# Designs tried in a protein design run: designed miniproteins, single chains, continued (2). Part 104

Each design is a single chain, and the fold is of that chain. pLDDT is the mean over its residues in the fold that is shown.

## One batch from the design tools (miniprotein)

Design m7841
Fold by ESMFold2-Fast:
Structure m7841 (fold): chain A 72 residues (1-72)
Amino acid sequence: MPSVPESDIEHSLLLMLRGIVKSTSAPNRDKELEIIDDAIAGKISLDQALEQLRSLEPSSVQQQIAQLNAQL
């Protein structure tokens, strides 16, 4: 049975977010990648990374989040 701690899930989510941001054409993409890399390195939490990403307001990332919320 897979028995993974919650921190491993957070790390996986950060890697997925990094891939998404890297594939976007957002004007703040490099800054967004820096924030995600800091979270992966353990300098900031996942929640802090998501808050900072929202403050940069990348339309593609916000659009993906909005689409997911609209389907739920």
Scores: mean pLDDT 67

Design m7842
Fold by ESMFold2-Fast:
Structure m7842 (fold): chain A 62 residues (1-62)
Amino acid sequence: GMAHELALLAELNKLSKELHSKLEELGRIDEAKQIDREVLRLVIEGRLEEAIALLKEKLKEL
């Protein structure tokens, strides 16, 4: 439902900002941009849970 979709978008936004900030601090700006493009593609395709999973995995690798 709408409430579930909004919760997924909120989590995605939070994780995306955290990952982008950490990669920027490490000077890995090009990698941050590539991840942003992959996440955007998944979101456009309606794959919000997959986008969140990708962000979580990338954060664990740091």
Scores: mean pLDDT 86

Design m7843
Fold by ESMFold2-Fast:
Parts: structure tokens; sequence; C-alpha cells
Structure m7843 (fold): chain A 69 residues (1-69)
């Protein structure tokens, strides 16, 4: 399952880099929120659900960039 060695446009590369950074930040937030919930802080559940939704949105945007390029 190697990534195709197709030439990606500079605009698509910038978008993918930005989305990749956003995904990384969201994954760190997800880990912190999951640890808080595991420790018994149920008040973090809505924020956890929101972060999961944001991760799905970023992944969808990355797929859209690949499809458009």
Amino acid sequence: TPVPSATISPDALKQLSALGNQLGDLMEKLDALEKALKAGDTSKKPELDKVKAQIAEVQAQMQAVYAAD
C-alpha cells in the first residue's frame, strides 16, 4: 500500500501540511481527553466527542485534497 509517486501541486501540499498539523494537534487532544475520562472526569465526554468529529472532518478534507489533485 505505497503512496503513489504522483506530483502533488504546491497548493495541495500546503493544504495537506496544514491538515496534517491539525490532525496531530487533535490526536494529542484526544489522548488527553481519553486519559481524563479514564480517570473519571465525565465532564470531558462532550469535548471528546467534538474532537472525534473534528478528526473525521480533517480526514475528509485530506481525502478531498487528494481527490482534487
Scores: mean pLDDT 79

Design m7844
Fold by ESMFold2-Fast:
Structure m7844 (fold): chain A 69 residues (1-69)
Amino acid sequence: SAEEHLKEGVEALQRGDGRKAIEHFEKAIKEDPNLAEAYYLLGKIYKQRGDLEKANEYFKKAKEIDPNL
């Protein structure tokens, strides 16, 4: 489920595995394209990696789904 992929992504982040976290969050949004949390977390990861273009794209999608983010 999308929720399981989100959970796996968060666990990967807690282990410092940003690459695995990205894979899990991408699977989460593929199953549930309205999962604002997954887009927001992808944005944070790409921002930390210096990929500001991807970060801004994901933050935009997150805010379109949940404007209170």
Scores: mean pLDDT 87

Design m7845
Fold by ESMFold2-Fast:
Structure m7845 (fold): chain A 65 residues (1-65)
Amino acid sequence: SIMDEASAYTVVIHAAVLGMEARIREEDGKVVVEIFARTEEQLEAAEKLKEKAEKAGLEVRVHRL
């Protein structure tokens, strides 16, 4: 949906502002955002972004680099 796409874009921008790489994928008609965290502070921020996105029905996967 348009809302899922907008939510995914917002998550990617927030991740970028926090110095994290992120990408958007479509998997079986679902929008998925992957966030790559390098530090404990980034990991905490990524988990908070995931929590907010999950409330909007968006799937977020956090990876530690």
Scores: mean pLDDT 81

Design m7846
Fold by ESMFold2-Fast:
Structure m7846 (fold): chain A 60 residues (1-60)
Amino acid sequence: MSPGMQLASRESGLSPEQLRALVAALDDPERLAEIARELGLSPEKARAIAEGTRHLEQSF
């Protein structure tokens, strides 16, 4: 697991599996909204978490 994924998991409170699903769905707005509903998040919050996770992974 990358250091960026570990940090994102700690900061968001989501599992690495949930974070990977959100990052994978960044280019699919419908899938992102579906995952957001499963996690009890707004689509905007889910997108922010996914983008933050991607940036942390790019930094490591």
Scores: mean pLDDT 78

Design m7847
Fold by ESMFold2-Fast:
Structure m7847 (fold): chain A 81 residues (1-81)
Amino acid sequence: SMKENFEEGLEAFERDLDQLEELAKQTSDPETLQLLLEGLENGLGQLEQMKSQTTDPELLKRIDELEERIKRLMEEIKAKL
């Protein structure tokens, strides 16, 4: 169903974010950190797009939590630059 496909997309996004968080902890390379920031900015755009496509409160909460995680990670990365 469309909801199941949407939930699978969020699960994939969550897994990708977990990987980016781990990579950010392990690197101090400025070029890698800049690429991570670009990826996270693109991720925020994707989440805003997804947020516009649903009225499900549980899905909206998951998107909001992912947006907060990305913003926090971006601040942590910027602090290393």
Scores: mean pLDDT 86

Design m7848
Fold by ESMFold2-Fast:
Structure m7848 (fold): chain A 106 residues (1-106)
Amino acid sequence: MYTVVARVTVPADQAPEVARKLAEIARKYGAEGTLFVLDADGNLLATVRIDEPPEKVAERVREAVEKAGLDSVTITLVATFDSEEKARELAEAIKAAVPGAEVTIY
């Protein structure tokens, strides 16, 4: 099993769209996984499954950032694969689609 971890810090108003893009890309590559929305201190604001509809992913993230009242949040995608090739393809796709995302494969 291979794990792709992608982290990006974004303005709170951009967080729903970034989370939606990460979930859509991960699902396109057949990943199972979770999005975590964190504050600057690493406190968990929300946990969202990537298998939810994209609109629902965006809405859950929007609700979490609005309740927190923060100017910026960190979105972390943790996605798992049985294929190293698919994990690498996802990592490159995320880097291309989400500028500033730091992506690691374990």
Scores: mean pLDDT 84

Design m7849
Fold by ESMFold2-Fast:
Structure m7849 (fold): chain A 75 residues (1-75)
Amino acid sequence: SRERFLEEAVLAAELMSYVALAVIYERNGDYKGAAEAYKKASEIARRGYELTGDENWKRIAEFYEKKAKELEKKA
């Protein structure tokens, strides 16, 4: 449906925004900020998986969750 398409599109846009923010934090050496931004990206991807059942959203969520945990060790 149009509603589902728009909901998924909004989640994808939000995810990309948080990933971009996390990259900026990493480049500036703000590992705590980067970890928090990647956690938000993971949460958004998990919502995408719940909405769609698409395994690609689940893989994205797991990828950014792992990345956030590694950065927390550097903070």
Scores: mean pLDDT 89

Design m7850
Fold by ESMFold2-Fast:
Structure m7850 (fold): chain A 88 residues (1-88)
Amino acid sequence: SKLVELAEKLYKEALEYIEKAREALEEGDIEKAKEYLLEAEILLGMMLIILGVAKLIGDEESAKYIDELIEKLEEELRELRKEIEEKE
């Protein structure tokens, strides 16, 4: 599914931004970490749009898989937000 391929690309890019944010936190650059967090959150928003499209066209298998990726990304973003708050 093209929707799955797009969601997987966005998911991988979001994880790369999360990794960069954690590296920035290790260096003490909280503002840079927040910028990378925002980039990952924008990618999550794009994945939510793709999920909506999958549901709208009745692609239940793609929708289920994309929803699982979104849940994993939301958990990673929650942890990152907590890590940023603990460094402030």
Scores: mean pLDDT 91

Design m7851
Fold by ESMFold2-Fast:
Structure m7851 (fold): chain A 65 residues (1-65)
Amino acid sequence: ARDAAIAAVEAAGVSPEELAEFRRLLDTATSKEEIVQAVVEATRRESPEKRERVLQAVIDAIDAA
């Protein structure tokens, strides 16, 4: 799940800084809900449309894993 979520965020074309923040937030995430919160926090500077796209990609990746 964690590796799939990281791959999905990276594939979505976020900045290296946002990817690093997401990885840091994942270090303390123990549930799907916490992973979702990590995506929201790491992408807070992105447009609403890009945030929704990244979040959906992560949810799909976790559900497929």
Scores: mean pLDDT 78

Design m7852
Fold by ESMFold2-Fast:
Order: C-alpha cells, then sequence, then structure tokens
Structure m7852 (fold): chain A 68 residues (1-68)
C-alpha cells in the first residue's frame, strides 16, 4: 500500500537524520517524492496518517537505541 511505503520512507529518513547519516538528504528526498505521489493518489488526510506512523516508528527505534 502507498501509505505503508510513505510511513516506511519517512521513518527511514527521520532515523538517518537523527543518526547524522550522510544519506539523510537522499532519504529525505525519496520520502518527499513518495509522499507527493501518495497525496495525489490517496488524498492528503491518508498521507498525514502515514507520515505520523513513520514518525512513531522512527521514535520507537531511536528510543531502543538510546536505552542500550
Amino acid sequence: MLAEIVAASVAQALLNEALNSPMADSNKKNADDITSAAIEQLGEEAVKKAVAEGREKAEEWLKKIEER
């Protein structure tokens, strides 16, 4: 599903940004491109939910890394 792809891409972009990865910009661009396509196909509200889910996933992974 496009919403799942948006969530995964946003999570990956946020995780790489938080870890100061040199790929952060590339992952952000991919997330933006997928998000724009998904807005046109699924509508803005569905994409907002997917982005929020991606952010939650990134925060959960970062918390696990911090606790170790």
Scores: mean pLDDT 68

Design m7853
Fold by ESMFold2-Fast:
Structure m7853 (fold): chain A 83 residues (1-83)
Amino acid sequence: MEKAIELVKKMLELASKDKNLSQEDFARLVGLVLSTIGALLEGDKEAAIRDVEAMVDLVKKSGASPETVKEIEKLAEEFKKAL
């Protein structure tokens, strides 16, 4: 659990450093991070995975740099392995 939460926090930190990500998309990402943490605390691994996949899709559709997208995709795969 703690490792999965830390990976989600790292995804948020990477997105926060991307100047091409809009404030609206960043706010939506924060909502997905909170949803993911809530799912993890409830033991709903399927919901947590769905929310993390939604975070990846949001970042891909945003103005985020290709480097940010690729790093977040890697963290999402590590998250799935940590569950």
Scores: mean pLDDT 84

Design m7854
Fold by ESMFold2-Fast:
Structure m7854 (fold): chain A 75 residues (1-75)
Amino acid sequence: SSLEEELKKLLERSKKLGEDIMKLMREKAEELLEKAEEAARLTLEAMILITSPKAGAEESERANRLLLEALELSR
Protein backbone atom coordinates (compact mmCIF):
# COMPACT_ATOMS: atom_id res chain seq x y z
CA SER A 1 0.00 0.00 0.00
CA SER A 2 1.06 3.61 -0.55
CA LEU A 3 2.02 5.86 2.38
CA GLU A 4 -1.20 7.79 1.64
CA GLU A 5 -3.30 4.61 2.14
CA GLU A 6 -1.56 3.84 5.47
CA LEU A 7 -2.11 7.44 6.64
CA LYS A 8 -5.82 7.20 5.74
CA LYS A 9 -6.13 3.97 7.80
CA LEU A 10 -4.48 5.67 10.80
CA LEU A 11 -6.82 8.68 10.49
CA GLU A 12 -9.88 6.36 10.34
CA ARG A 13 -8.69 4.51 13.48
CA SER A 14 -8.10 7.86 15.26
CA LYS A 15 -11.62 9.04 14.34
CA LYS A 16 -13.17 5.78 15.59
CA LEU A 17 -11.21 6.04 18.85
CA GLY A 18 -12.43 9.63 19.28
CA GLU A 19 -16.05 8.54 18.66
CA ASP A 20 -15.69 5.65 21.15
CA ILE A 21 -14.21 8.02 23.77
CA MET A 22 -17.02 10.56 23.24
CA LYS A 23 -19.64 7.81 23.60
CA LEU A 24 -18.05 6.61 26.88
CA MET A 25 -17.83 10.20 28.14
CA ARG A 26 -21.53 10.81 27.33
CA GLU A 27 -22.56 7.55 29.06
CA LYS A 28 -20.44 8.40 32.14
CA ALA A 29 -21.75 11.99 32.25
CA GLU A 30 -25.35 10.68 32.13
CA GLU A 31 -24.59 8.13 34.89
CA LEU A 32 -22.99 10.83 37.08
CA LEU A 33 -25.94 13.20 36.53
CA GLU A 34 -28.46 10.48 37.48
CA LYS A 35 -26.45 9.67 40.65
CA ALA A 36 -26.15 13.38 41.51
CA GLU A 37 -29.91 13.92 41.08
CA GLU A 38 -30.71 10.90 43.30
CA ALA A 39 -28.14 12.03 45.93
CA ALA A 40 -29.70 15.54 45.89
CA ARG A 41 -33.19 14.03 46.29
CA LEU A 42 -32.08 11.89 49.27
CA THR A 43 -30.27 14.89 50.84
CA LEU A 44 -33.37 17.09 50.46
CA GLU A 45 -35.55 14.36 52.03
CA ALA A 46 -33.09 14.12 54.95
CA MET A 47 -33.12 17.92 55.42
CA ILE A 48 -36.95 17.97 55.45
CA LEU A 49 -36.94 15.27 58.17
CA ILE A 50 -34.33 17.08 60.31
CA THR A 51 -35.99 20.53 59.98
CA SER A 52 -39.50 19.22 60.79
CA PRO A 53 -41.01 20.79 63.98
CA LYS A 54 -41.77 17.20 65.10
CA ALA A 55 -38.21 15.94 64.44
CA GLY A 56 -36.91 13.59 67.15
CA ALA A 57 -34.33 10.80 67.43
CA GLU A 58 -36.23 8.58 64.94
CA GLU A 59 -36.32 11.30 62.25
CA SER A 60 -32.60 12.02 62.86
CA GLU A 61 -31.78 8.31 62.41
CA ARG A 62 -33.82 8.19 59.19
CA ALA A 63 -32.10 11.36 57.91
CA ASN A 64 -28.68 9.83 58.71
CA ARG A 65 -29.56 6.67 56.71
CA LEU A 66 -30.65 8.80 53.71
CA LEU A 67 -27.40 10.81 53.86
CA LEU A 68 -25.33 7.58 53.99
CA GLU A 69 -27.30 6.28 50.97
CA ALA A 70 -26.57 9.56 49.11
CA LEU A 71 -22.85 9.20 49.98
CA GLU A 72 -22.83 5.58 48.71
CA LEU A 73 -24.11 6.82 45.29
CA SER A 74 -20.78 8.73 44.95
CA ARG A 75 -18.88 5.38 44.70
Scores: mean pLDDT 84

Design m7855
Fold by ESMFold2-Fast:
Structure m7855 (fold): chain A 110 residues (1-110)
Amino acid sequence: SMEEIKRIARKIVDELKNHPNAHLVENLIDTERYPGAPLIISNPMSLKIIEEKIDNGEIKSLDELEDLVNLMFENYKLLFRKGSPNYEKVLELEKFFKKLYEQAKAELES
């Protein structure tokens, strides 16, 4: 059901927000701090925007949630250089999301 999808999506986002690395992806990239970001990131996305989309009923499936979360991770992986501490922290958060998503998908299909 739509209400069940919204509930599951909120649980995933709340778990992501509680991860120690969540602060890296919470807000849109600050273009004053990273003036080159608009040149490499065409579709800005952050955890707060995803949360707002869930609350506004804009996310209709877990696949749509996955697409938005993956877009967010791709933005921050483009921003941070491979092998940097922030890049590695984003990868840890992405791995945590994939675990949460697979668990939620299994519960929904049961």
Scores: mean pLDDT 88

Design m7856
Fold by ESMFold2-Fast:
Structure m7856 (fold): chain A 59 residues (1-59)
Amino acid sequence: SREEQRRAARLAGEAIRGVGDAVDRGLELAKKTSEEEARKEMDEEMKRVGEESTERIRA
């Protein structure tokens, strides 16, 4: 029926908008996770360099 066609079109529009919102949320989450991992790797590298420098001075 005409009403069923209108219903289907509206649901399709809602689904498309929902996918867009989900993608945006996913990108924000990925960015935050990436920043946290980068900071952790930097901290570990700085600690290692500090230890190596101390060992060389001691030697």
Scores: mean pLDDT 74

Design m7857
Fold by ESMFold2-Fast:
Structure m7857 (fold): chain A 71 residues (1-71)
Amino acid sequence: SAEDAYNEGLKLQTAGKLDEAEKAFKKAIELKPDFVEAHAELASVLIQQGKDDEAAKEIKTAQEIKEKNAA
């Protein structure tokens, strides 16, 4: 499930396995595109990898989902 992929990503991120964490969070987003927390955690991992432009896009997407859900 999306939640299982997200939880695996968190575990990998805590272990410092950033490449594997990125893949797990991307899988969570593929299964549930409106998964705000997965976009936010993916952005965090991307920043740690120096992928700042990709991280900025994920942050923007998370913010847009939150704004849409608040309306």
Scores: mean pLDDT 84

Design m7858
Fold by ESMFold2-Fast:
Structure m7858 (fold): chain A 89 residues (1-89)
Amino acid sequence: SMRDQELIIKSAQNLIDFARKYIEMAREAISRGDYEVAEKLVEKAERLIDNAEWLTSLISDKEVQEKLQKEIEELRKEIEALREEIRKG
């Protein structure tokens, strides 16, 4: 239903927004040399993105789906970059 689609979109966007917050917290942890905390925050962000990706796959509106898929792809690139920094620290 249209209402179910609206809830799915809202839920996916909320998960993406929370993942961004964890990514920013991970960057702050890295800046402090706190690589253990950064790793845990990156793991939390990754779980949120995995859940957002699943919800996004259920979206019937192709334009909305593609927009959220692009946001997820960019966040996955940021996660990969952070994992590289943690590995080198």
Scores: mean pLDDT 90

Design m7859
Fold by ESMFold2-Fast:
Structure m7859 (fold): chain A 55 residues (1-55)
Amino acid sequence: SKELYDLIRQANRYLAQGNIDKAIELYEEARRLAIEEGDLDLADLIDKGIDYLKS
């Protein structure tokens, strides 16, 4: 969806700016929305990305 796309795009911008905490917050929102929309493959991919950023 456009909302899911916009969340991912905003998260990527914060990550590029070095604001990792804000990027993680937005990726977590995007993951939740992906699950709600039934895009489980995308939700899993986002979850793995979040784990990498937290490591």
Scores: mean pLDDT 87

Design m7860
Fold by ESMFold2-Fast:
Structure m7860 (fold): chain A 68 residues (1-68)
Amino acid sequence: MEELKKEGLELIEELRKLAEEKLSGAALQTAMHELDRAEEEIKNAKSEEELKELIERVRRGKEYLETL
């Protein structure tokens, strides 16, 4: 469980850097707010199933940002 949380948090940090590179202004602010929310959800996850779902969403967000 802790290993999955660490993986999710590391992915969020990668997304923060990618968002800063790809986005500006209101879009960047929105992305950062969404990432803050995702970080809280990962930290507060109560099961491995919940963590895996959250990590999958973060991973899809990274794929989306990479297409920009």
Scores: mean pLDDT 81

Design m7861
Fold by ESMFold2-Fast:
Structure m7861 (fold): chain A 67 residues (1-67)
Amino acid sequence: SLDDARSTLEAARKAVEEGRNLEAVQAILDVLLGRLPPDGSYDTRPVTKEEALRRIEEAERRLEALA
């Protein structure tokens, strides 16, 4: 749901604040694609705080377009 997606994005921002950038990116993929990436197949290259925040901002914009 839209409210569930917003909650997920808020959790993603908190994960970035705690240095868990990969978890933030996974949350963004869940919001945008409706599912998390398959276990063991996700690219675990270091995800920067900047990259995670950009993805969150993009997801927020897309969510507003759907509202």
Scores: mean pLDDT 64

Design m7862
Fold by ESMFold2-Fast:
Structure m7862 (fold): chain A 61 residues (1-61)
Amino acid sequence: SELNELILRLIGLKLRKIGLEFQIELLEEKGGDEEEIERLRKEIEELEREIKELEEEIKKL
């Protein structure tokens, strides 16, 4: 099912986002890899775009 494939992809993207958010929290607690934190935040922004596009695609089915 195309719907099932899209849902599994959505779950994968959301799990990756959670992992990156957790990595940022760990880096912030350690007090200061600002370049790595900024890089991870940019990756989260890209994932949020992909998640939004995929959620819109799922809603059309």
Scores: mean pLDDT 86

Design m7863
Fold by ESMFold2-Fast:
Structure m7863 (fold): chain A 74 residues (1-74)
Amino acid sequence: MSAEELLEKMREALRAGNVREAAKLFAEYLKKTKSTSISLVGEAMALLALAVEQGDDETVKLITEALKEFEKRE
């Protein structure tokens, strides 16, 4: 799956209300693109907040790992 396909699938999952699937796809997207875009950080923080509210520890870990990768970039 390409980076563009991952982003598209992530948005589809969000529209369906599947926060966990959206978070997994978003983490894969960040890993592939190595993007430093501040806009993507905002999306990651929103997904993290939703995962915390739902009590989904696995999704929280996925997003936290993705955010740590941003910190390592600069």
Scores: mean pLDDT 70

Design m7864
Fold by ESMFold2-Fast:
Structure m7864 (fold): chain A 58 residues (1-58)
Amino acid sequence: MRLARALAPSPALSPDELELRTGDVVEVLEELPDGRWRVRSLRTGREGLVPASWLEYL
């Protein structure tokens, strides 16, 4: 399982994006060529897209 953490809060600006809080741990499901990652929040269980620049691999 590939884990990453949120370096900053990410607001969901569209329905396909995932809201994250600083320090949230996510499972990386897919890295997209547009610089976004599809992730699942371990805190909420929700999936969505987040800019890879807001995440750091653990």
Scores: mean pLDDT 80

Design m7865
Fold by ESMFold2-Fast:
Structure m7865 (fold): chain A 99 residues (1-99)
Amino acid sequence: MSPEEDARLAAQAVIDLAKELAETSKNPDVREAAKRVQEEAERFLKEGKPSLGVAAELTIVAMILHLAKKYEDQGKYDEAVELLNLAAERIRKLIEENK
């Protein structure tokens, strides 16, 4: 697989996970934070430059979203929001540093 394909697959996984949280979470702050992650990952697909390092970072972001979902499932909404905000910031940094 190419670094470009791996980066796109990782970004799509982030979009899918964030969209699920935005649509299914019982907590409005989790839904809003997840929507921001989705918007940043969609922005990456449009404007981001793929590389092996970017693919690795997006894979880490997907793991952060899985952890956020685990905390959301436990009713730990503040921790879930913190992780979602971290995910959004990491994607934003990837776009800005790799322009």
Scores: mean pLDDT 86

Design m7866
Fold by ESMFold2-Fast:
Structure m7866 (fold): chain A 107 residues (1-107)
Amino acid sequence: PSLPSPEEALARAQELLAKNPEDYRTYIGLGMEFYGHGEYDLAIEYYEKALELNPEDYLAWLYLGEAYYAQGEYEKAREYVEKALELEPDDGVAKGNLAIIDKALAA
């Protein structure tokens, strides 16, 4: 397979975390992997772990918002994208995501 399975991704990440248990980027990578497989609850769990280690990571807030949006939790998605914008006010991706969420909330 060209992409690792979620189990293979988890095993690899556990090896990386054993070397550096405070590497928030490994948790973001895990979240992205599970998001790609439609496992949004697991993606959210790993993004939240990344934010426990580094609450200033705007990408983790952005991805957390995207995962909640994928679950139809538009109000939570908006809250987390706004946190990303507090850290990076001029981020075009976060602004675009906010506009998409606002349209979903208006529907």
Scores: mean pLDDT 81

Design m7867
Fold by ESMFold2-Fast:
Structure m7867 (fold): chain A 65 residues (1-65)
Amino acid sequence: GAERAAAGAAAGAAAGTGRSAADNAKVMLHEQYLGSGEEGARLAAEAARAGGGGDPAKQAILDAA
């Protein structure tokens, strides 16, 4: 289910153009963010405000949420 989707997005980033895979992850996470509602949005906003210097792929996912 969701684990396979996440793995696919990560594999795409590693194998492909990176940006394209990050964009796909962003769209997927944005859809989940809207579906999860306020709690997902709050966590994403908190992480962004804190300025978590993480990996580019993880940062793209957090930025999308």
Scores: mean pLDDT 53

Design m7868
Fold by ESMFold2-Fast:
Parts: C-alpha cells; sequence; structure tokens
Structure m7868 (fold): chain A 80 residues (1-80)
C-alpha cells in the first residue's frame, strides 16, 4: 500500500491508529533507554509520530501521508 492509502485507512480508523501511535512512542522511548537507538533519534521519530497523530485527528490525509513517508525514510536511516 502507498503512504496515501495507509493515511486514508488511518483516518478511517482514528481511535485504533492513535492508540497504535502512542504504543509506538512508548516503544521508541524504551529502545533509547536500552541504547538500541540514540535519544536524538527517538525524539525525531516521536516528533514525526505526533505530527502523524495530529494529521489523523484533523482528517488531513495529505499531511498524514507526508508524515508516514518521513517516518519510513528516518527509520531506514537509523537502521543503516
Amino acid sequence: ASAKELAELAVKNKEETIKAIEEAKEELRRLAERGEISEEEAEELIRLLEELAKAIEEGDVEAAARALEELARLQREIAA
């Protein structure tokens, strides 16, 4: 699925998606605490997740798709 398709599904399922985003933020904080990622990397990912959550709450599919694309790019950079 494209980022736009994922964003459309996320907006359709706001409550479930927002809960998943909050769980992802907690997981990122734990990864930073364990030293598996840096605190700076975790903060950047959490910031993008917060932008994604805001876009989903507002029903802004375009903004949500952009946040998903940025998250995917940053995740690949951290994993490299």
Scores: mean pLDDT 83

Design m7869
Fold by ESMFold2-Fast:
Structure m7869 (fold): chain A 82 residues (1-82)
Amino acid sequence: NDEEAKELLKKGLEAYAKGDYAEALKLFKEAIEKSETEETLYEALFNGAYATLLADGVSEEEAKKAAEKAAKEKAKEIMKEK
């Protein structure tokens, strides 16, 4: 359910903003599992990867580039499996 995925993505972003990174990552993972569109799937994958890289001490610029690449490749892979 893409609407459920969007709601989970929103909750994940709210948790991240509050500094609850573990909850944010859990919610992003659930959003990925519930995503039915490439757009929602990409957004969930991007935010999950970006949050993880930032937590690992990667700079914002490098984390953003790496997360964009990873999310694009992963979304393409998942969409191929259908």
Scores: mean pLDDT 81

Design m7870
Fold by ESMFold2-Fast:
Structure m7870 (fold): chain A 88 residues (1-88)
Amino acid sequence: PVDTSPTQELVEVATGLADRLAKEGKISPEEAEALRDRFIKEAPNATLVHFGKAVSEVANTDLSVREKLEKIFEITKEIAEKEPVPEW
C-alpha cells in the first residue's frame, strides 16, 4: 500500500509556518495543530502548487495572519478538489 501522500511536502511547509506563528503568539497552539491536522485529514491531495496559488490569492489582502492562514487552507483545499493531485 502507498502511504506516502503527495501532500507531505505541503504539510511540512504549512506545519513549519503554523508552528512559527504559534510561537510568535499570532495564533494559538491549538489553531496551529488544527490547521496542520486539517491539511492531513481534509486536504490529503493538496500539493505545494495548490498552496502557492492560495498564498498568492491572500498575499495582496490586509487580513490578519490568522485569517490569512484559514483562507489559505480553504483555497488550497478548493483548488485541490478541482485540480486533482498530479499523476504520481
Scores: mean pLDDT 70

Design m7871
Fold by ESMFold2-Fast:
Structure m7871 (fold): chain A 98 residues (1-98)
Amino acid sequence: AEEAAELLERAAELLEEAARLTEDPRAAAELRALAEQVRDIAELVRQGKLLIASVTAGLLAAELSIHLELYDLSPEARELVERAIELIREAQRLLNES
């Protein structure tokens, strides 16, 4: 469970970095909001709410994938978001094996 929370915290950091590299203020604000949602999921993991955390992580990864298609992100920002999605999905996998 702690490993999943650590992966989610790292994903949130990558989304904050992607927001910093994003020139569109609306896209940047949405990436920051998504980073906060990822941190909320990490807190659910720490509270032992593993099923809720797993389901919400899956939904958030799907939402981030949609955002990659909707926003014209720089290649560097896009790579950070893709990396964050990978970490969120790995966290979900670990939660499902617990």
Scores: mean pLDDT 86

Design m7872
Fold by ESMFold2-Fast:
Structure m7872 (fold): chain A 71 residues (1-71)
Amino acid sequence: GPEIEELRRRALELLEEAERLIEEGKLDQAMKLINEAQRLAVQLVLLGDVETAEEIGRRLQELMKKLQEKQ
């Protein structure tokens, strides 16, 4: 439904912005967006969109790896 679509869209936007911030070396800002995207993934699970939540989780793991490599 529209709620799931909005959460999905916001999570994807946060992931894209977080990746950009990591590339720019703005790690604290990137971490805030990563945490927000993780919260949206939890909401998607609660609404029954487990597939999208798992995809967001995989992308979050990749971003966390990139963030650790920049430290």
Scores: mean pLDDT 86

Design m7873
Fold by ESMFold2-Fast:
Structure m7873 (fold): chain A 50 residues (1-50)
Amino acid sequence: SLEELLKQTLEELKKAGVPDEVIAEMERILNDPSLTPEEKLKRLQELLKE
């Protein structure tokens, strides 16, 4: 599923040295029940572009 892929991506980002605060924000997005998997992906991509 898309959510499974996003969780795996977070683990890779942790290994790559992304700050824990950014990872926590990404996890909050993934755990938001009001967002579709596609909306979650868009928000995560937006966060990474900052």
Scores: mean pLDDT 75

Design m7874
Fold by ESMFold2-Fast:
Parts: C-alpha cells; sequence; structure tokens
Structure m7874 (fold): chain A 58 residues (1-58)
C-alpha cells in the first residue's frame, strides 16, 4: 500500500541520515513526499530536516 511504501522510505531515509549519508536520506525523503498530500509532505520534510540535523550533531 502507499502507507507501507511511505513508512519503508521514511525508515530508509532515517537509516541513511543516521549513517551520515545525507544524499540518500534526501532521495528517500523526496520519494516519500511524492506519495503524500501537500500538507503531510511539508510536515515530513520538516521532520526529516530536524532528524538529519540531530544525527549530524551526534
Amino acid sequence: SRDEEVERLVREAMQAAARGDLAAARRHTEQAISLLPPEEAERLRAGMERYAAAMAAA
């Protein structure tokens, strides 16, 4: 389902960010965003930016 695909892409983006692969994290995030309505896409983008910043600071 679309929801399952979004969840998978978000997990892959978070894993990429955790290992410092910001390019892969961005690609997976953009793929997930393309599957979401605009309001939810904006929330996901903001959330992933915060997560990536936290991972970079660790």
Scores: mean pLDDT 84

Design m7875
Fold by ESMFold2-Fast:
Structure m7875 (fold): chain A 91 residues (1-91)
Amino acid sequence: VGEAESLAGLAEENLEVARKALEKAKKEGLKEETIELYEEAAKLFEEAARLARQGAENPENAEKDLREAEELAREGAKKLQEGEELRNKEL
């Protein structure tokens, strides 16, 4: 339960970071490639948060959902980092 809630909270926090980065990137007129990375990161964190919340509701049957949520959160973090690296090279 605690692990699922912690993962959900982390994913939700990273989702907000990704959404803010996406909004800023669009305002700055960054390249489509960079914007797409932020969009992908936001999508991945949103899905990770959803699955982690589902896992919190049914801990006994949530092993697969929690593993998937963790993998999605990890991929989201990678996309967010790649987006930030490309943004720094453009500005």
Scores: mean pLDDT 80

Design m7876
Fold by ESMFold2-Fast:
Structure m7876 (fold): chain A 96 residues (1-96)
Amino acid sequence: MEKKAEELEARAKELEREAEELRRRAEELRREGKEEAAELYERAAELYEEAARLYKEAARKYREGKEEEAEKLLLEAEILEGLALIERGVARLLER
């Protein structure tokens, strides 16, 4: 339980870092007039930030012994992370 919670908290920090990088890239693209690509990177950043929040909440639920609630939050976080990857991929194609 504790090891699993620590792993989820570490993943949340990694996603928060990736979100910050994507927000910086979006700002750069807006300065270049690539608004559509910038918007998709911002959406990806928002999805990573929400996934990170859910991973942190899942970690807390695991520490509280609420495994079923933690598993539901983990699934939601994984779905949001997947959606962020799709948005990021599309943004990369559009910034060309």
Scores: mean pLDDT 87

Design m7877
Fold by ESMFold2-Fast:
Structure m7877 (fold): chain A 55 residues (1-55)
Amino acid sequence: KITISGSLEGTVKDKILQLAKEAGLKDDQISLVDGGVMPGFGNGEKTLEEFKKLL
């Protein structure tokens, strides 16, 4: 099970789910922790790059 933490604002969550589907992962194999408005969390681009490293 893959866990990714970071900013999931806007279309970032949808992009992560699309990449996961393309990689053959099911939604239940992915755990997303939304950093939201918390200080110190990266932007959505950083979240996407970290997720790509896990594929």
Scores: mean pLDDT 68

